# Designs tried in a protein design run: designed miniproteins, single chains, continued (3). Part 78

Each design is a single chain, and the fold is of that chain. pLDDT is the mean over its residues in the fold that is shown.

## One batch from the design tools (miniprotein)

Design m10701
Fold by ESMFold2-Fast:
Structure m10701 (fold): chain A 59 residues (1-59)
Amino acid sequence: MKMSVSDFLIKIGLAKNVGQAESLIKSYGLQGSVNESAFDFVMRNQEKAPTLLDKLLEV
């Protein structure tokens, strides 16, 4: 997938903008940045947020 983390989180309705996406990552203690690949981010964070993988497969 060629989607950024911020685009992904906005697409699935968890964030309204890049700033909210960054805040969400920090609040949940996830590792990564809003500018990286959504796929790489989701794979790295499977232990803490396994439901994100299901959402990634739907976009």
Scores: mean pLDDT 79

Design m10702
Fold by ESMFold2-Fast:
Structure m10702 (fold): chain A 120 residues (1-120)
Amino acid sequence: MLERAIELVKKAVEAAKAGNTDEARRYSLEAGGLIGDLARQAVEKARALGMPEDELKRLEQAVSEAITAVSELVDKIARGENAEKAGEAMIDIARALEQLAQDPSKFDLVEEAIKKAKEI
């Protein structure tokens, strides 16, 4: 899933740089959907591992904020606004979410990726 999401983000950025708005939107939306799936898997794994309710709520909040940030980055790429930086931020969020899915204690990676995305 992660490799496919990264491939689609790169295609979206190249389409945006070429002025291909429809292709940029299509690829970035598909990538956003895959990143949303990574986010859901992170929450499902944390719940399955019996994460304490307080920590699980913090994780769910970080994941929700990551999904919101990804949606904003998708819109930026589709508009050709800072598409390269938006693509990099989207990939960073995807990688952080995959690491979070492997180790639910890695909240900080997702929070850092979101913070960097907000600076774009």
Scores: mean pLDDT 85

Design m10703
Fold by ESMFold2-Fast:
Structure m10703 (fold): chain A 86 residues (1-86)
Amino acid sequence: SLTLTLNLPAGWTATVSSGTSTSKDGTETYHGFVITITRADGTRDTITLTVTLDKNGNLKSLSYTTEGSLTATVTQSGNTITVTVS
C-alpha cells in the first residue's frame, strides 16, 4: 500500500483527493492525488501527483506538478511518498 506524508508550514492546511486506475493490460496501477494547499492567508495552491505501481504493488515511477507559487519537494522511500511544502 502507498503512504502519503505531508509536511506543511505552521497555519497551512491541506485536503487530498485520490483516484486509482489500471493500465490496459493490468500490469500497472496508477494512483492520482490532488493536494489542495491552503496557506495561512487563505491563498490556495495545488499539487498533482501521479504514482505508478507495478503488478506487485511496488512503486515504479512518480511524477508531480505544482500550480501556484508554493515550493514543493517530493521524496520517495519504498512505498512512502513525502511532500514538503514551503
Scores: mean pLDDT 82

Design m10704
Fold by ESMFold2-Fast:
Structure m10704 (fold): chain A 99 residues (1-99)
Amino acid sequence: SIEEKVEELLEKTKSPDPEVRKEALIELGKLIPQASDETIEKALPKLREATKDPDPQVATLAIETLARALSKLGKYEALRKLYQEMPTLGTTAILIGEE
């Protein structure tokens, strides 16, 4: 199921290999449009942890995946706050005209 796949991918975001963590976040981003709101809500805490990843590319992918999740749930205030708290990604998105 989509829920089981989301849970599997969330566990992979804790892998010691940053490439595995990146792949998991990319796949999570692809599944968000197909997942139930309940499944996405349950994923938010682990996605927020992934935004603190020591690898800048993993952290960026986690922020993008969390942003997709918040957007799908209609949590626009939380989405705005996320970009304000992550100036590296937020600044890049603003400079290239993406929001």
Scores: mean pLDDT 78

Design m10705
Fold by ESMFold2-Fast:
Structure m10705 (fold): chain A 106 residues (1-106)
Amino acid sequence: SLAELAKVYAERGNIKFSLGKYDEAVEDYNKALEIRQKLAPSLGPEHPLIAVSYYNRGVAKYSLGKYDEAVEDYQKALEIFEKVLGPEHPLVLVTKRDLEEAKQDQ
């Protein structure tokens, strides 16, 4: 299924990230996010998997020094996480911290 394909790209991206292959990780996260966005009509546009995909891509972009692009991805992830999980959820707090750090590094 497309959902399984997106998961494979996301997992491969995570492995590449752990190996310091940040550019390759971004490519895999881009594919996972693209597929998940195409599934948004069935998943819901505010599905947590879409937020996680934005967040993971933001972290990889931050590691590449692409701070402006990381800020954009963190903002999109934060919007979804706050709506779905609430403002005090650990994922919201972590995303806010990473967003603020990326803004300071711009």
Scores: mean pLDDT 86

Design m10706
Fold by ESMFold2-Fast:
Structure m10706 (fold): chain A 66 residues (1-66)
Amino acid sequence: DYKEEGIEYVRKNSPEKAAEYAIKAAENPEKRFEYLKKAVLETLKYLGASEEDYKQFEEVLEKAKK
């Protein structure tokens, strides 16, 4: 029971979650940018970045899309 929850907790609070999104980006070219954006946002959250940093980075990524 808690064994799986423990692993999921580590994934939620570690860069493994960012890695999972990066893998999904590689496997899903049509959603690649979306998954890469999520991977970076999860990394920023893990590093303790502010909400303003998240918004600025997301805006830059969306502009780079064009």
Scores: mean pLDDT 66

Design m10707
Fold by ESMFold2-Fast:
Structure m10707 (fold): chain A 87 residues (1-87)
Amino acid sequence: KQSVISRLQAIAQKFSKLAEKAEEEIKRGNYSLLFTLMEALKLRQEAKEILDRVQRGELSTAEAQRKADELEQELERIEEQVKVQLS
């Protein structure tokens, strides 16, 4: 099974890719994605902070898994928002 560390790293990378996609669209004049960009950057930072706390032993595996589940739900929500805006 994928470790919680690997999950959090993957989540952070996916938010980075969403932020890059939103930024590219904003450069094309689609300012409706500005809020989406800000959310993706915020959630990427949260994923990195959770990852850091896990690596430092400051967060239990159970709590980290719960937070990773929450971040994956937010990731899916933002991915759908971007998809709808680009349709």
Scores: mean pLDDT 84

Design m10708
Fold by ESMFold2-Fast:
Structure m10708 (fold): chain A 74 residues (1-74)
Amino acid sequence: SAREKRLLANMEAAVTWLGDLAATTGDPRVEAALAELRRLLDQAKAATTLEQVEAIYREAAAVADALIRELKAA
């Protein structure tokens, strides 16, 4: 579906962004979040329903939100 393609594209963009941030900062928290987002993207690509992709996308958003809070607290 168009929605599934958009969610996957958004996750791929987030992985690219975190990859650049990890390369420029060397921050192990960013590297950990990148590894987790890559794992979630692989799970989303293997998902058989839109509901599963949406659930994984929400989990990915929570990982990104947690990282942003950690970086702001430092």
Scores: mean pLDDT 87

Design m10709
Fold by ESMFold2-Fast:
Structure m10709 (fold): chain A 97 residues (1-97)
Amino acid sequence: SREEASKIVNEELERYLAGELDPEEAKKRLEELQELTGLLVPVESDELQPFRMLHLAIVAEVPVDEELFEKFLAKFEEEFPELSLEVEVLRRMYETL
């Protein structure tokens, strides 16, 4: 459901912000989000999984908490400055929802 998808995304952003994200568990949660949204995206056990999950959620128009979204993007851009353009694109997509 949309509510279940929203909860998965928001809880994952909170885990990332707390530094408690496990790549294997993040992969499983992204796979669950794919099943709930019906969208297929690449799933890998790596440090970019939280960003891929957030991207899928925005594309699927799953509700994401605005404060968690902004805090996530700020921290992610600091850790991966080479992805600054991708972060800006995702922020713009969120603003159009």
Scores: mean pLDDT 78

Design m10710
Fold by ESMFold2-Fast:
Structure m10710 (fold): chain A 92 residues (1-92)
Amino acid sequence: MEEARELARKALEALLEGDLETALEYVQKLIENKAEEFLREELVRLAREAGEGEAGIRGAEGSAKALVELAEAIKEGKTIEEVIEEKRKEGE
């Protein structure tokens, strides 16, 4: 839906402005509408338009997945800080 693409763009714009809280609110709305794939599509599109190679495109796909996981964790009652700490421990 056109509304889902607009939500994905707003999430990306908020993220680029450093407003992670607002970005996650838009990602949550995408999840509620089962339209989280539009976030992945917008990030991949931006990477392609920026002239990114296959590694950059995979990075965009990974970033979309991480944002969805973070938004889902917050919906379940976790704070942003708790999710960041858990991911840091998994990376070590």
Scores: mean pLDDT 73

Design m10711
Fold by ESMFold2-Fast:
Structure m10711 (fold): chain A 86 residues (1-86)
Amino acid sequence: DLEKQAIEAAKYLSSLDEEKRKEASEDLRKTVKISEPSVHTPEQQAWLDAVQKVADVLENGGSEEELKKAFLAVAEAGAAVAAAAA
């Protein structure tokens, strides 16, 4: 399920033109900055690190495969945060 969501997100993001990729990267970096004060666990830090990696891949014109791997890391880290909170 998470892997399927990551694959779908990577396909969507890889279909974006350079302008939209830059916008997506900027939005992700803003999300990281907003989330930083709320990070209190290693799982939350890993999620922030993974989101930053997606932004880096988008900014540098990464391939669909690179985006898929980066987004899968975000999905896995997000699931770990949810599991730790439950």
Scores: mean pLDDT 78

Design m10712
Fold by ESMFold2-Fast:
Structure m10712 (fold): chain A 71 residues (1-71)
Amino acid sequence: MTLEELRELMEQAGKIVLALMKGDEEKAKELIKNSSKEAVNLALGFMRGIAKALGEEELEALEKKIERILK
């Protein structure tokens, strides 16, 4: 992976994270469809980590949201 590819990956993941944090499910769904699998996995992993740190109820809510978006 080049440094440019890594920057693009981080930018794509960051946009997905921001959309999910704002509760913009339509934007999150569109970004996930148009992003690399690596960027999606990075973004979802980061969000799950944060949600778990906030509590089980937050993690459960996030997982339901992700399931709905990926449907």
Scores: mean pLDDT 81

Design m10713
Fold by ESMFold2-Fast:
Structure m10713 (fold): chain A 99 residues (1-99)
Amino acid sequence: MAEELRKASPAEIEARVPEILEALHSPDDEVRLEALRLAAAIADQLSPESRVRVLNALLSATRDPNPEIAMRALLLAAGLAGTLSPEELERVRALPPAP
């Protein structure tokens, strides 16, 4: 369909991953919420390797002092974890905590 032809390229989606990871550590609650919304919007379009990196950051965000951010991070992390193999989940555990 015409709207499917407007999907971001894989390179554009991958370029957003570092931006999301950085935004999740912003001191601004609105910036962290927007990062979660963006992560949710592109989650299904991420490579398995990018999903591993995003899941690692979301697990850190589940400890956010803002309860709404923590809850949304937990829900997105649970959904994303369900799309990963056991081997990919072990990669998340092997990564250092998100910066």
Scores: mean pLDDT 74

Design m10714
Fold by ESMFold2-Fast:
Structure m10714 (fold): chain A 70 residues (1-70)
Amino acid sequence: SQQLKQQIQQIDQQILQLQKQAEALGAEMKRLLAAGKLTPEDLARFEAEMRALQQQLQQLQQEKDELLRQ
């Protein structure tokens, strides 16, 4: 029970960190777009990084759901 709670807390912290990374990435992209400095290469990089973050978030959510079923 205690070990399970610690594992869930660690996953929640990881989810929060990834969400903050996604927010920062989105804010940077919007800032560059507004400044007219967003290149097609930058856009492709942001899209790739956002996809990676979304995949990591999905994986962590699945792990959390699995632990909560126990």
Scores: mean pLDDT 87

Design m10715
Fold by ESMFold2-Fast:
Structure m10715 (fold): chain A 71 residues (1-71)
Amino acid sequence: SMAAQIAAAEAEIAAYADEKGLTPAEKERILKSFRDLLESGWSIDVAKDISLSMIDMIAWVKKLEKEAEEK
């Protein structure tokens, strides 16, 4: 079902956010963004890919901020 596919994508996004060290609040924002993309008419696959890319961007920004503060 579509609901099962959405739940599976949300679980994958959440697991990837945890793996990349996102906070619970950051993870919740990504999941909200994923749902907003679906409501805007994007496919589950495209919305998932965008969400995973957003997680990568957040992780990269956090790494840069940490490196800047430690210098």
Scores: mean pLDDT 86

Design m10716
Fold by ESMFold2-Fast:
Structure m10716 (fold): chain A 78 residues (1-78)
Amino acid sequence: MMLTEEQKKKQEKALEYAKKAKELAKEAIKNGLTDEMRKKIDQLIDEASVNAVDRESHKAIQEATKLANEAIEKAKKE
């Protein structure tokens, strides 16, 4: 099923923000989570969420959120 033009643009934004959140969360897992990184990850996930329009968008946000939670858990153990 093809998305509408408007839905495609929102999907692209949601996927881009989710990708940035995922990359920053992976960086935090590798190098340690700072308060600024956590705030930025939360902001990127929020931006992705407001642009989410389909299952792929929501799945990408879920994956980014999972990685963010892994970064938080690793920071708590150290």
Scores: mean pLDDT 82

Design m10717
Fold by ESMFold2-Fast:
Structure m10717 (fold): chain A 74 residues (1-74)
Amino acid sequence: SLYLRTAQLLRTLTPERARELLLRYTSLDEGQAQAIADAIAAGASAEEIARRLKEYGVSEEEMRRLEQAAREAV
């Protein structure tokens, strides 16, 4: 799943770096991006992070851009 792969990549980054990429490459607001970063810091699973991104309305196109950016950030 695109959402699971991208969530797994975000989990390998620092919470601050994940927040930065979410704000740059998705339509998430600062509060939503911070909530995902906080979940990463708390050790949330890739499945939970993927679910939250989907619930917040991150599109497949946004997820593809985010996946590319996260791979370059590692």
Scores: mean pLDDT 88

Design m10718
Fold by ESMFold2-Fast:
Structure m10718 (fold): chain A 86 residues (1-86)
Amino acid sequence: SEAEKAVAREIGHVLRIIGLQLDGSPDEEIEAEKQAAIDALNRAMELRGWDEETKQAELDRLQAMIDEIEARRPENLAFMAKRKAA
């Protein structure tokens, strides 16, 4: 379904955010992927006809996930740098 395709796109964009961070991609590209994930979720919710409370809860969930990924970025980069040096 269109809603299932939109959910798959959201998941794909979240995984790309992590990949772009680990590759040392420019912040502009990382921000574009974050926005793409949000856009994909909004599309999925619109197609499902969810109420505003449910939509806000899902947007808050995705934003919290993105924020956690961003908070982990320095640790992930340090881990990758250490791995390359070993």
Scores: mean pLDDT 80

Design m10719
Fold by ESMFold2-Fast:
Structure m10719 (fold): chain A 86 residues (1-86)
Amino acid sequence: SEPVPEEERREKLEEELEELRKNLLKLAEEYGLDLKLAEEYQKIMEEKPFEERVEATQEFLLLLGEASGETELARKQAELLREVAA
């Protein structure tokens, strides 16, 4: 298999990150996460470079883990996201 071109790989990751963002914001509403935290995350996702948006998504996953009581699962998901985006 040929390596996927870097630009196409990034485009795919951007699409997956956007899908994940939408799902995490829905979960934040369901678990009653502080609206200010969701708003700050949304601002980073709209204004910051890809790398910072990945980091913000990891942090938001950890916050959701605390809110849902699924801290260990959230930590593993954040680590996997970082590895996929690297």
Scores: mean pLDDT 77

Design m10720
Fold by ESMFold2-Fast:
Structure m10720 (fold): chain A 95 residues (1-95)
Amino acid sequence: MKEEIRAEVDKIIDEATKEIMEKYGLSPEEARAIALAEALVVAFNPKYADKVHPVIAKNARLLQLAYFLGELVPYTVELARAKEIPELIKEVEKA
């Protein structure tokens, strides 16, 4: 069950990321950050489902279950670090 929920969450984030990239012409990194943020918002409060991407909205209940099981913690860490990725790339290019 835990492994199945994690796999389904990954699928939801990947699908939302792809559609956000295609619709708004964003980079994979930017689109993934938006998908992660929307998934976490809906997981904490499903009433926001009408304000997020349809792929995320239709999976609000599963995302809330994943949150209660602690399966969203890695995605919270990933989103928090997304802001620093461009700075790390610049540092590596100088090394």
Scores: mean pLDDT 74

Design m10721
Fold by ESMFold2-Fast:
Structure m10721 (fold): chain A 113 residues (1-113)
Amino acid sequence: MDAQLQREIDIGVMQIQKGVTETTLPGALSKIPDPEVQKQVEELSQQLIEATDQLIAALEAGDDEEAEKLRKKVQELQQQIDQLTYPYLPQDVQQLADGLKATAAALAAERAA
């Protein structure tokens, strides 16, 4: 019965993820020794920011179908970035990413129950 509360939580999480990506991107790129990996991460991060903006807009509009498609896209982009960058990320970003994964898994388990 808390669909509106869940949307507000999802919007807040997406806003935090976007802010972290935008803030940490230059530092993360500077720590990647491989120029090809730097280019891939930069491109994927820009796509993630754009997809996150679209997801926030869909959530605010109550467009559940579009939000689900964009949520999947954001998740896939984040997984690709994580695989390429995790060893080079600042410790605070690694901890935030691990915490968000744990929270998302716990919330998904509660929703399935």
Scores: mean pLDDT 76

Design m10722
Fold by ESMFold2-Fast:
Structure m10722 (fold): chain A 73 residues (1-73)
Amino acid sequence: SKEELIEQLKKLIEDFLAAHPDVDPELRANFEKILRDLEENDLTEEQIKAILESVVDTIRRRFPDYEIPEIKL
């Protein structure tokens, strides 16, 4: 569901940022903007899924040793 996707995306970003306090400011700002967009905008399920996939891809490319929890799309 849309609510479950939002919850998964928020948790992924929040846990990632907590684990990486020294992450570069641009990536941090981008992820924090996503968190704000999820709270302030009525995004579609398709848009949220696309953002979730993009966040996962970014983390996997830049932080290959970071363990991403199982995500249900």
Scores: mean pLDDT 82

Design m10723
Fold by ESMFold2-Fast:
Structure m10723 (fold): chain A 76 residues (1-76)
Amino acid sequence: SLVDELDEFIKRAEEEFPISKIGVNQETRPSVGYAPGEELPTEIEWRGAEGKPDRVILGRVLGPNLVMTTYTIYRK
């Protein structure tokens, strides 16, 4: 699942840099042009500096909707 994939990314990031909090935002769009059940390429922005946010965007087609979940990861 998208949650399991994110959990693995978070675990790997936390091993290198401690995580202080995670912000979550979800956006729904029309799924026109996508296959049913399709997952979009994951976008990861990892700045590598302590105190800088990291960003992960996951997209998945759920029926007529494309659900985009953005996770912002803040370090200690």
Scores: mean pLDDT 64

Design m10724
Fold by ESMFold2-Fast:
Structure m10724 (fold): chain A 63 residues (1-63)
Amino acid sequence: MDAEEALAAAREAVERARAGEATPEILKQGEDAIVRAMNLGAVEEATELGRELARAARELGFP
């Protein structure tokens, strides 16, 4: 997976979480994709997506 693919996977997880379709599996997949994107050098975009994913998770009642 390159940085572009990792960012796309992270965005998909954020979109699903915002739509109220988040499961613990989707949140973990998004988190894993964000970490992968950061490790591949997409630090700013991955950090922003991480904030959005965490916000969506909190809105849905996940700790």
Scores: mean pLDDT 79

Design m10725
Fold by ESMFold2-Fast:
Structure m10725 (fold): chain A 112 residues (1-112)
Amino acid sequence: MSNPELAKALGLTDEEERRLELAFAFAVSVHPLAQKVTVKLSRIVPGGKLTAKTLEEAVNDTTQTFSPVDAGALLVAAILKAGFKKMVEDIVPKVLNSDASENAKAIVKEYL
């Protein structure tokens, strides 16, 4: 299911949103960590505060909540970790230039 709030928060076009969805579907099919990200994206709240410093901490810590932009950054990080960088390569700069938290941007940079 597409999350239009994430796409809007990252400034994505309709094509980029569809490609992000497809890339994440592939990531979920091959990587257990991406499956955990799917569960955590259900906890997106306006003003959610990401305190985790790693993708593993973000998905395993049940107290974590995410702003839409931070959730979008974690989605991109999961796709990169799963090996689908080429599908989201042009989306990565949009994440790093967004108003995402320092922690979310640092997590994305770990997989570049």
Scores: mean pLDDT 76

Design m10726
Fold by ESMFold2-Fast:
Structure m10726 (fold): chain A 111 residues (1-111)
Amino acid sequence: SLAVRLARLIARGADAEEVERLLAEDPASQALLAELERELERLVEELRETADTEEARERLKEWLIERAGIPEALAEKYADDHLKLQAIALASLLLRLAGVAEEERVRILEE
């Protein structure tokens, strides 16, 4: 439940203080955040190897579908909103690392 609360706040653009308060409540949330940071770092490194901006966009979409567990329709919907796309990707990955099922992740992210 704490991972769900944190994911919702991230997806809605919560400030750093709200995130810090939730992390302080549960050491497991801190571990999930560390894993999230590692996965994001891998994504950034993969995108840096792509010289074509259109190819980079397509790789990001594939990453959201395959690794973050975001349905293709949702990834396509936010493809042009980089800030919102990143927030949803981070929230989705956090929920996936917390063991939340794909159908439930979609429901939470669309709220």
Scores: mean pLDDT 65

Design m10727
Fold by ESMFold2-Fast:
Structure m10727 (fold): chain A 74 residues (1-74)
Amino acid sequence: MVELSEAEQRAARESARLYEERNPELYEEARKEALEKGFKEETEINAAVVNGAGLREEDEELREEVERIVREYA
């Protein structure tokens, strides 16, 4: 398992929440993909949604907000 720091776990949770709020369909699709890849822990699923789904590439404004959240917790 990839071990995330407490700050990274917090950033992943906040970012995943933002994805769900802005695009619930794409969020749900990304979450299902993470589960299919074998992620079982909520923290790992959140990180996979934020990093793997291409959600930031589809929405530049969302990408900038996620980057701001990550920097805030770094």
Scores: mean pLDDT 66

Design m10728
Fold by ESMFold2-Fast:
Structure m10728 (fold): chain A 99 residues (1-99)
Amino acid sequence: KMEEVKKKLEEAAKKLRELEKNSDYKGLEEVIEEAVEFLEKVEGLSRNKAYMALHLAWVHGYSPEEALKKAKEASELEQEMYESLLRMRLSVIKLEAEK
């Protein structure tokens, strides 16, 4: 169960890095949505914590284990902070894609 979750998170993070490099905003939205939908089914992960886990693995290079642990232990304030950071990153990528 956990090995499948770690693998999915690692694959999603790798794919997101590739899509970001290519400014593929639509692809990023689809991969984020699919990964979050999968991760929020994991015990101890809400939707916001799922977003945080994905963001930590994708942007900050955390291992799947570290990303999941930090997300599960995250406060409401930390969850809001990482959601804001994710929205800002997506906005920048969208602007680059529409140049």
Scores: mean pLDDT 81

Design m10729
Fold by ESMFold2-Fast:
Structure m10729 (fold): chain A 95 residues (1-95)
Amino acid sequence: MEELRRDAEEAKALAEKYKETHGGVLSYATDSPSDEVAVEALIKALEEALAKAIDAPATGTGRAAEGGVGTVYLGVKPSKEEVELFLEKWKEFLE
C-alpha cells in the first residue's frame, strides 16, 4: 500500500533531480493526485505528452499537456525512452 506512494515520491524526486542536472524532466501538477478522476486525466495527459515528445523537436521551451483536472509538463530535452519509462511507471502505479 505504501509502495505506490513511495514509488510516486521517488519518481518525483528523481525527476526533479534530473531536471537540475539535465534541464529536462517530466513534471505533473494536480490538486488531488489520489483522486481517481485526476489520476485518469494525468495518465491520458502523459500518453499525449509522450506522443508529442516523440514527434516534437527539442526547443528552448518545455511541453505541457492538459488532462481535464490535471496537467503534465515535459522538459525541453526529455528522451522518448525516459518519458516512456516515467509514463509506464506512473501508469502502472496509478492504475
Scores: mean pLDDT 45

Design m10730
Fold by ESMFold2-Fast:
Structure m10730 (fold): chain A 68 residues (1-68)
Amino acid sequence: LTPKQKLILAAASAALKAGIPVDEVTEIVRKASAQPDVEGAAKTMVEAIKSINPKAAELVKKEIDKVL
């Protein structure tokens, strides 16, 4: 896996564990995957999840930090 793919996978797993619906996570992953770099993908994942559930976004940030 590329660094961007590893980050997206870790963030998606954290979002699912935090209770974000599969449909929402799938759409967010699609948007993050379209970003050209790791930083853009991370920002897209965190901001999208924060708009749905700020507490879930904190868990996602922690998992992203582990892979960066």
Scores: mean pLDDT 83

Design m10731
Fold by ESMFold2-Fast:
Order: C-alpha cells, then sequence, then structure tokens
Structure m10731 (fold): chain A 107 residues (1-107)
C-alpha cells in the first residue's frame, strides 16, 4: 500500500512537470518522456496492485481532486485511473475509478 501510494504521488508529480515542460518547444521531447513515465507508472499500478491497494490509491486520488484543478495533476491522476479501469476485475474499484474519471472531465 505505501509503495502504491508513492507511485500515485510520483505519477501526479511527473504530470505537473510534464505540463510545465510542454510549454517550452525546446523541451518537447523531455516532456513526452515524462508523459510516457506517467503512463508506465499507471500500467504498473493497474497490473500489479492488489484490490485493497487499488482502493487506497483511489481514495488518495479523490483527495487530490478535492484539493486541485491543476491540469498536470489531473493528467497524472487520469492516467492512473484509466489503467486501474483497464486492469481491475473488482466491481467496487471499477465503479470508483469511473466516478473519479467523470469528476476530472467536469473540472
Amino acid sequence: SMAVLKAVEEAIRLGEEYYELRKDPSKVLRAIGLALRVIGIGIDIGLTASDADLQEALDYIEEVLEETKEPGKLFGAEQVLKSILHYSKDPAVIKKAEELLEKIKEL
């Protein structure tokens, strides 16, 4: 659970860095590299985390979405949520991830 929460936090942090770097044309390749890292973290979480760890990750993402509308943080959270939806078989995890993705679309 601590490892999964750190991975979610890293995805959100890298999403923020991606959004900052993407504003500079000279840093586009570096920005793309950060976006790919965010996607990779999401895939790792979705593929390897237990249902209990996924529930903790979703609770943490919900807290982040209550605190911020920053596009980079939302990008990081969205990539993790999309991966959880793709790999999870738990109906409660799927429902919560869908609800949080809809919340991001409304922000």
Scores: mean pLDDT 88

Design m10732
Fold by ESMFold2-Fast:
Structure m10732 (fold): chain A 130 residues (1-130)
Amino acid sequence: SFAEELYRAIRELDVEKVRELLKDPSILLNKETLEAIYRALLEVADTQSPERFEIAEIIAEAMLPILEQLYKIDPETTERLVALIAYQLVRAGKVDLAMELIDKLEKIAGEKLSPVARSTIRYIRLLLGL
């Protein structure tokens, strides 16, 4: 399945395979695939590999145009993914992309945004002096 292939590609830090699999962002409009991405990213978060930041950027770019649809399918996993990816992007110096992803999520979720996601977003903004 796409979920298994994408999970493996992220776990193996195979940037080119992740890029190829996410060429069509519509594959993300599936709860199993979204959960697999979150799980894989969380598992590689503690690695000191620069490839994890490239993977975060690819996933952010794939999510951004369809973020509203992703939120409708799985709001909890979408919020967790945006928070994790935005933090990785900030660490990589990709501040504009991180903030675009955060701002779009906040507009979509509004008052429904979880306390955990709201706290993480506030922390990211404070780190950036915003």
Scores: mean pLDDT 88

Design m10733
Fold by ESMFold2-Fast:
Structure m10733 (fold): chain A 96 residues (1-96)
Amino acid sequence: GKKRDEEIRRRAVEDVRAGAELALSTSDVAKLTGAVLLAVGGLTEAYFLASKEQAIEAAREALRIGREGAEKATDPNSKSFLEAIARGAEGMIEGL
């Protein structure tokens, strides 16, 4: 139902934001790995479980977060992760 799809989108966007914030705050590879898994998990749930409309909105927000984060990142690994989120989000939008 609509409420469930909106909740999945909200959680996916929150997970991407949390992952991006963690990536920007650390040079620790283990923490960066956790950030990747959090962001990817949220987007994967939105892709498979949310409505197409809500999945597209989650991907649009992930694209924005990834691009903005990559511009702010000074650590190469964090920058690469944030750029990967943006690329994944673009692919998700095109695939839906």
Scores: mean pLDDT 82

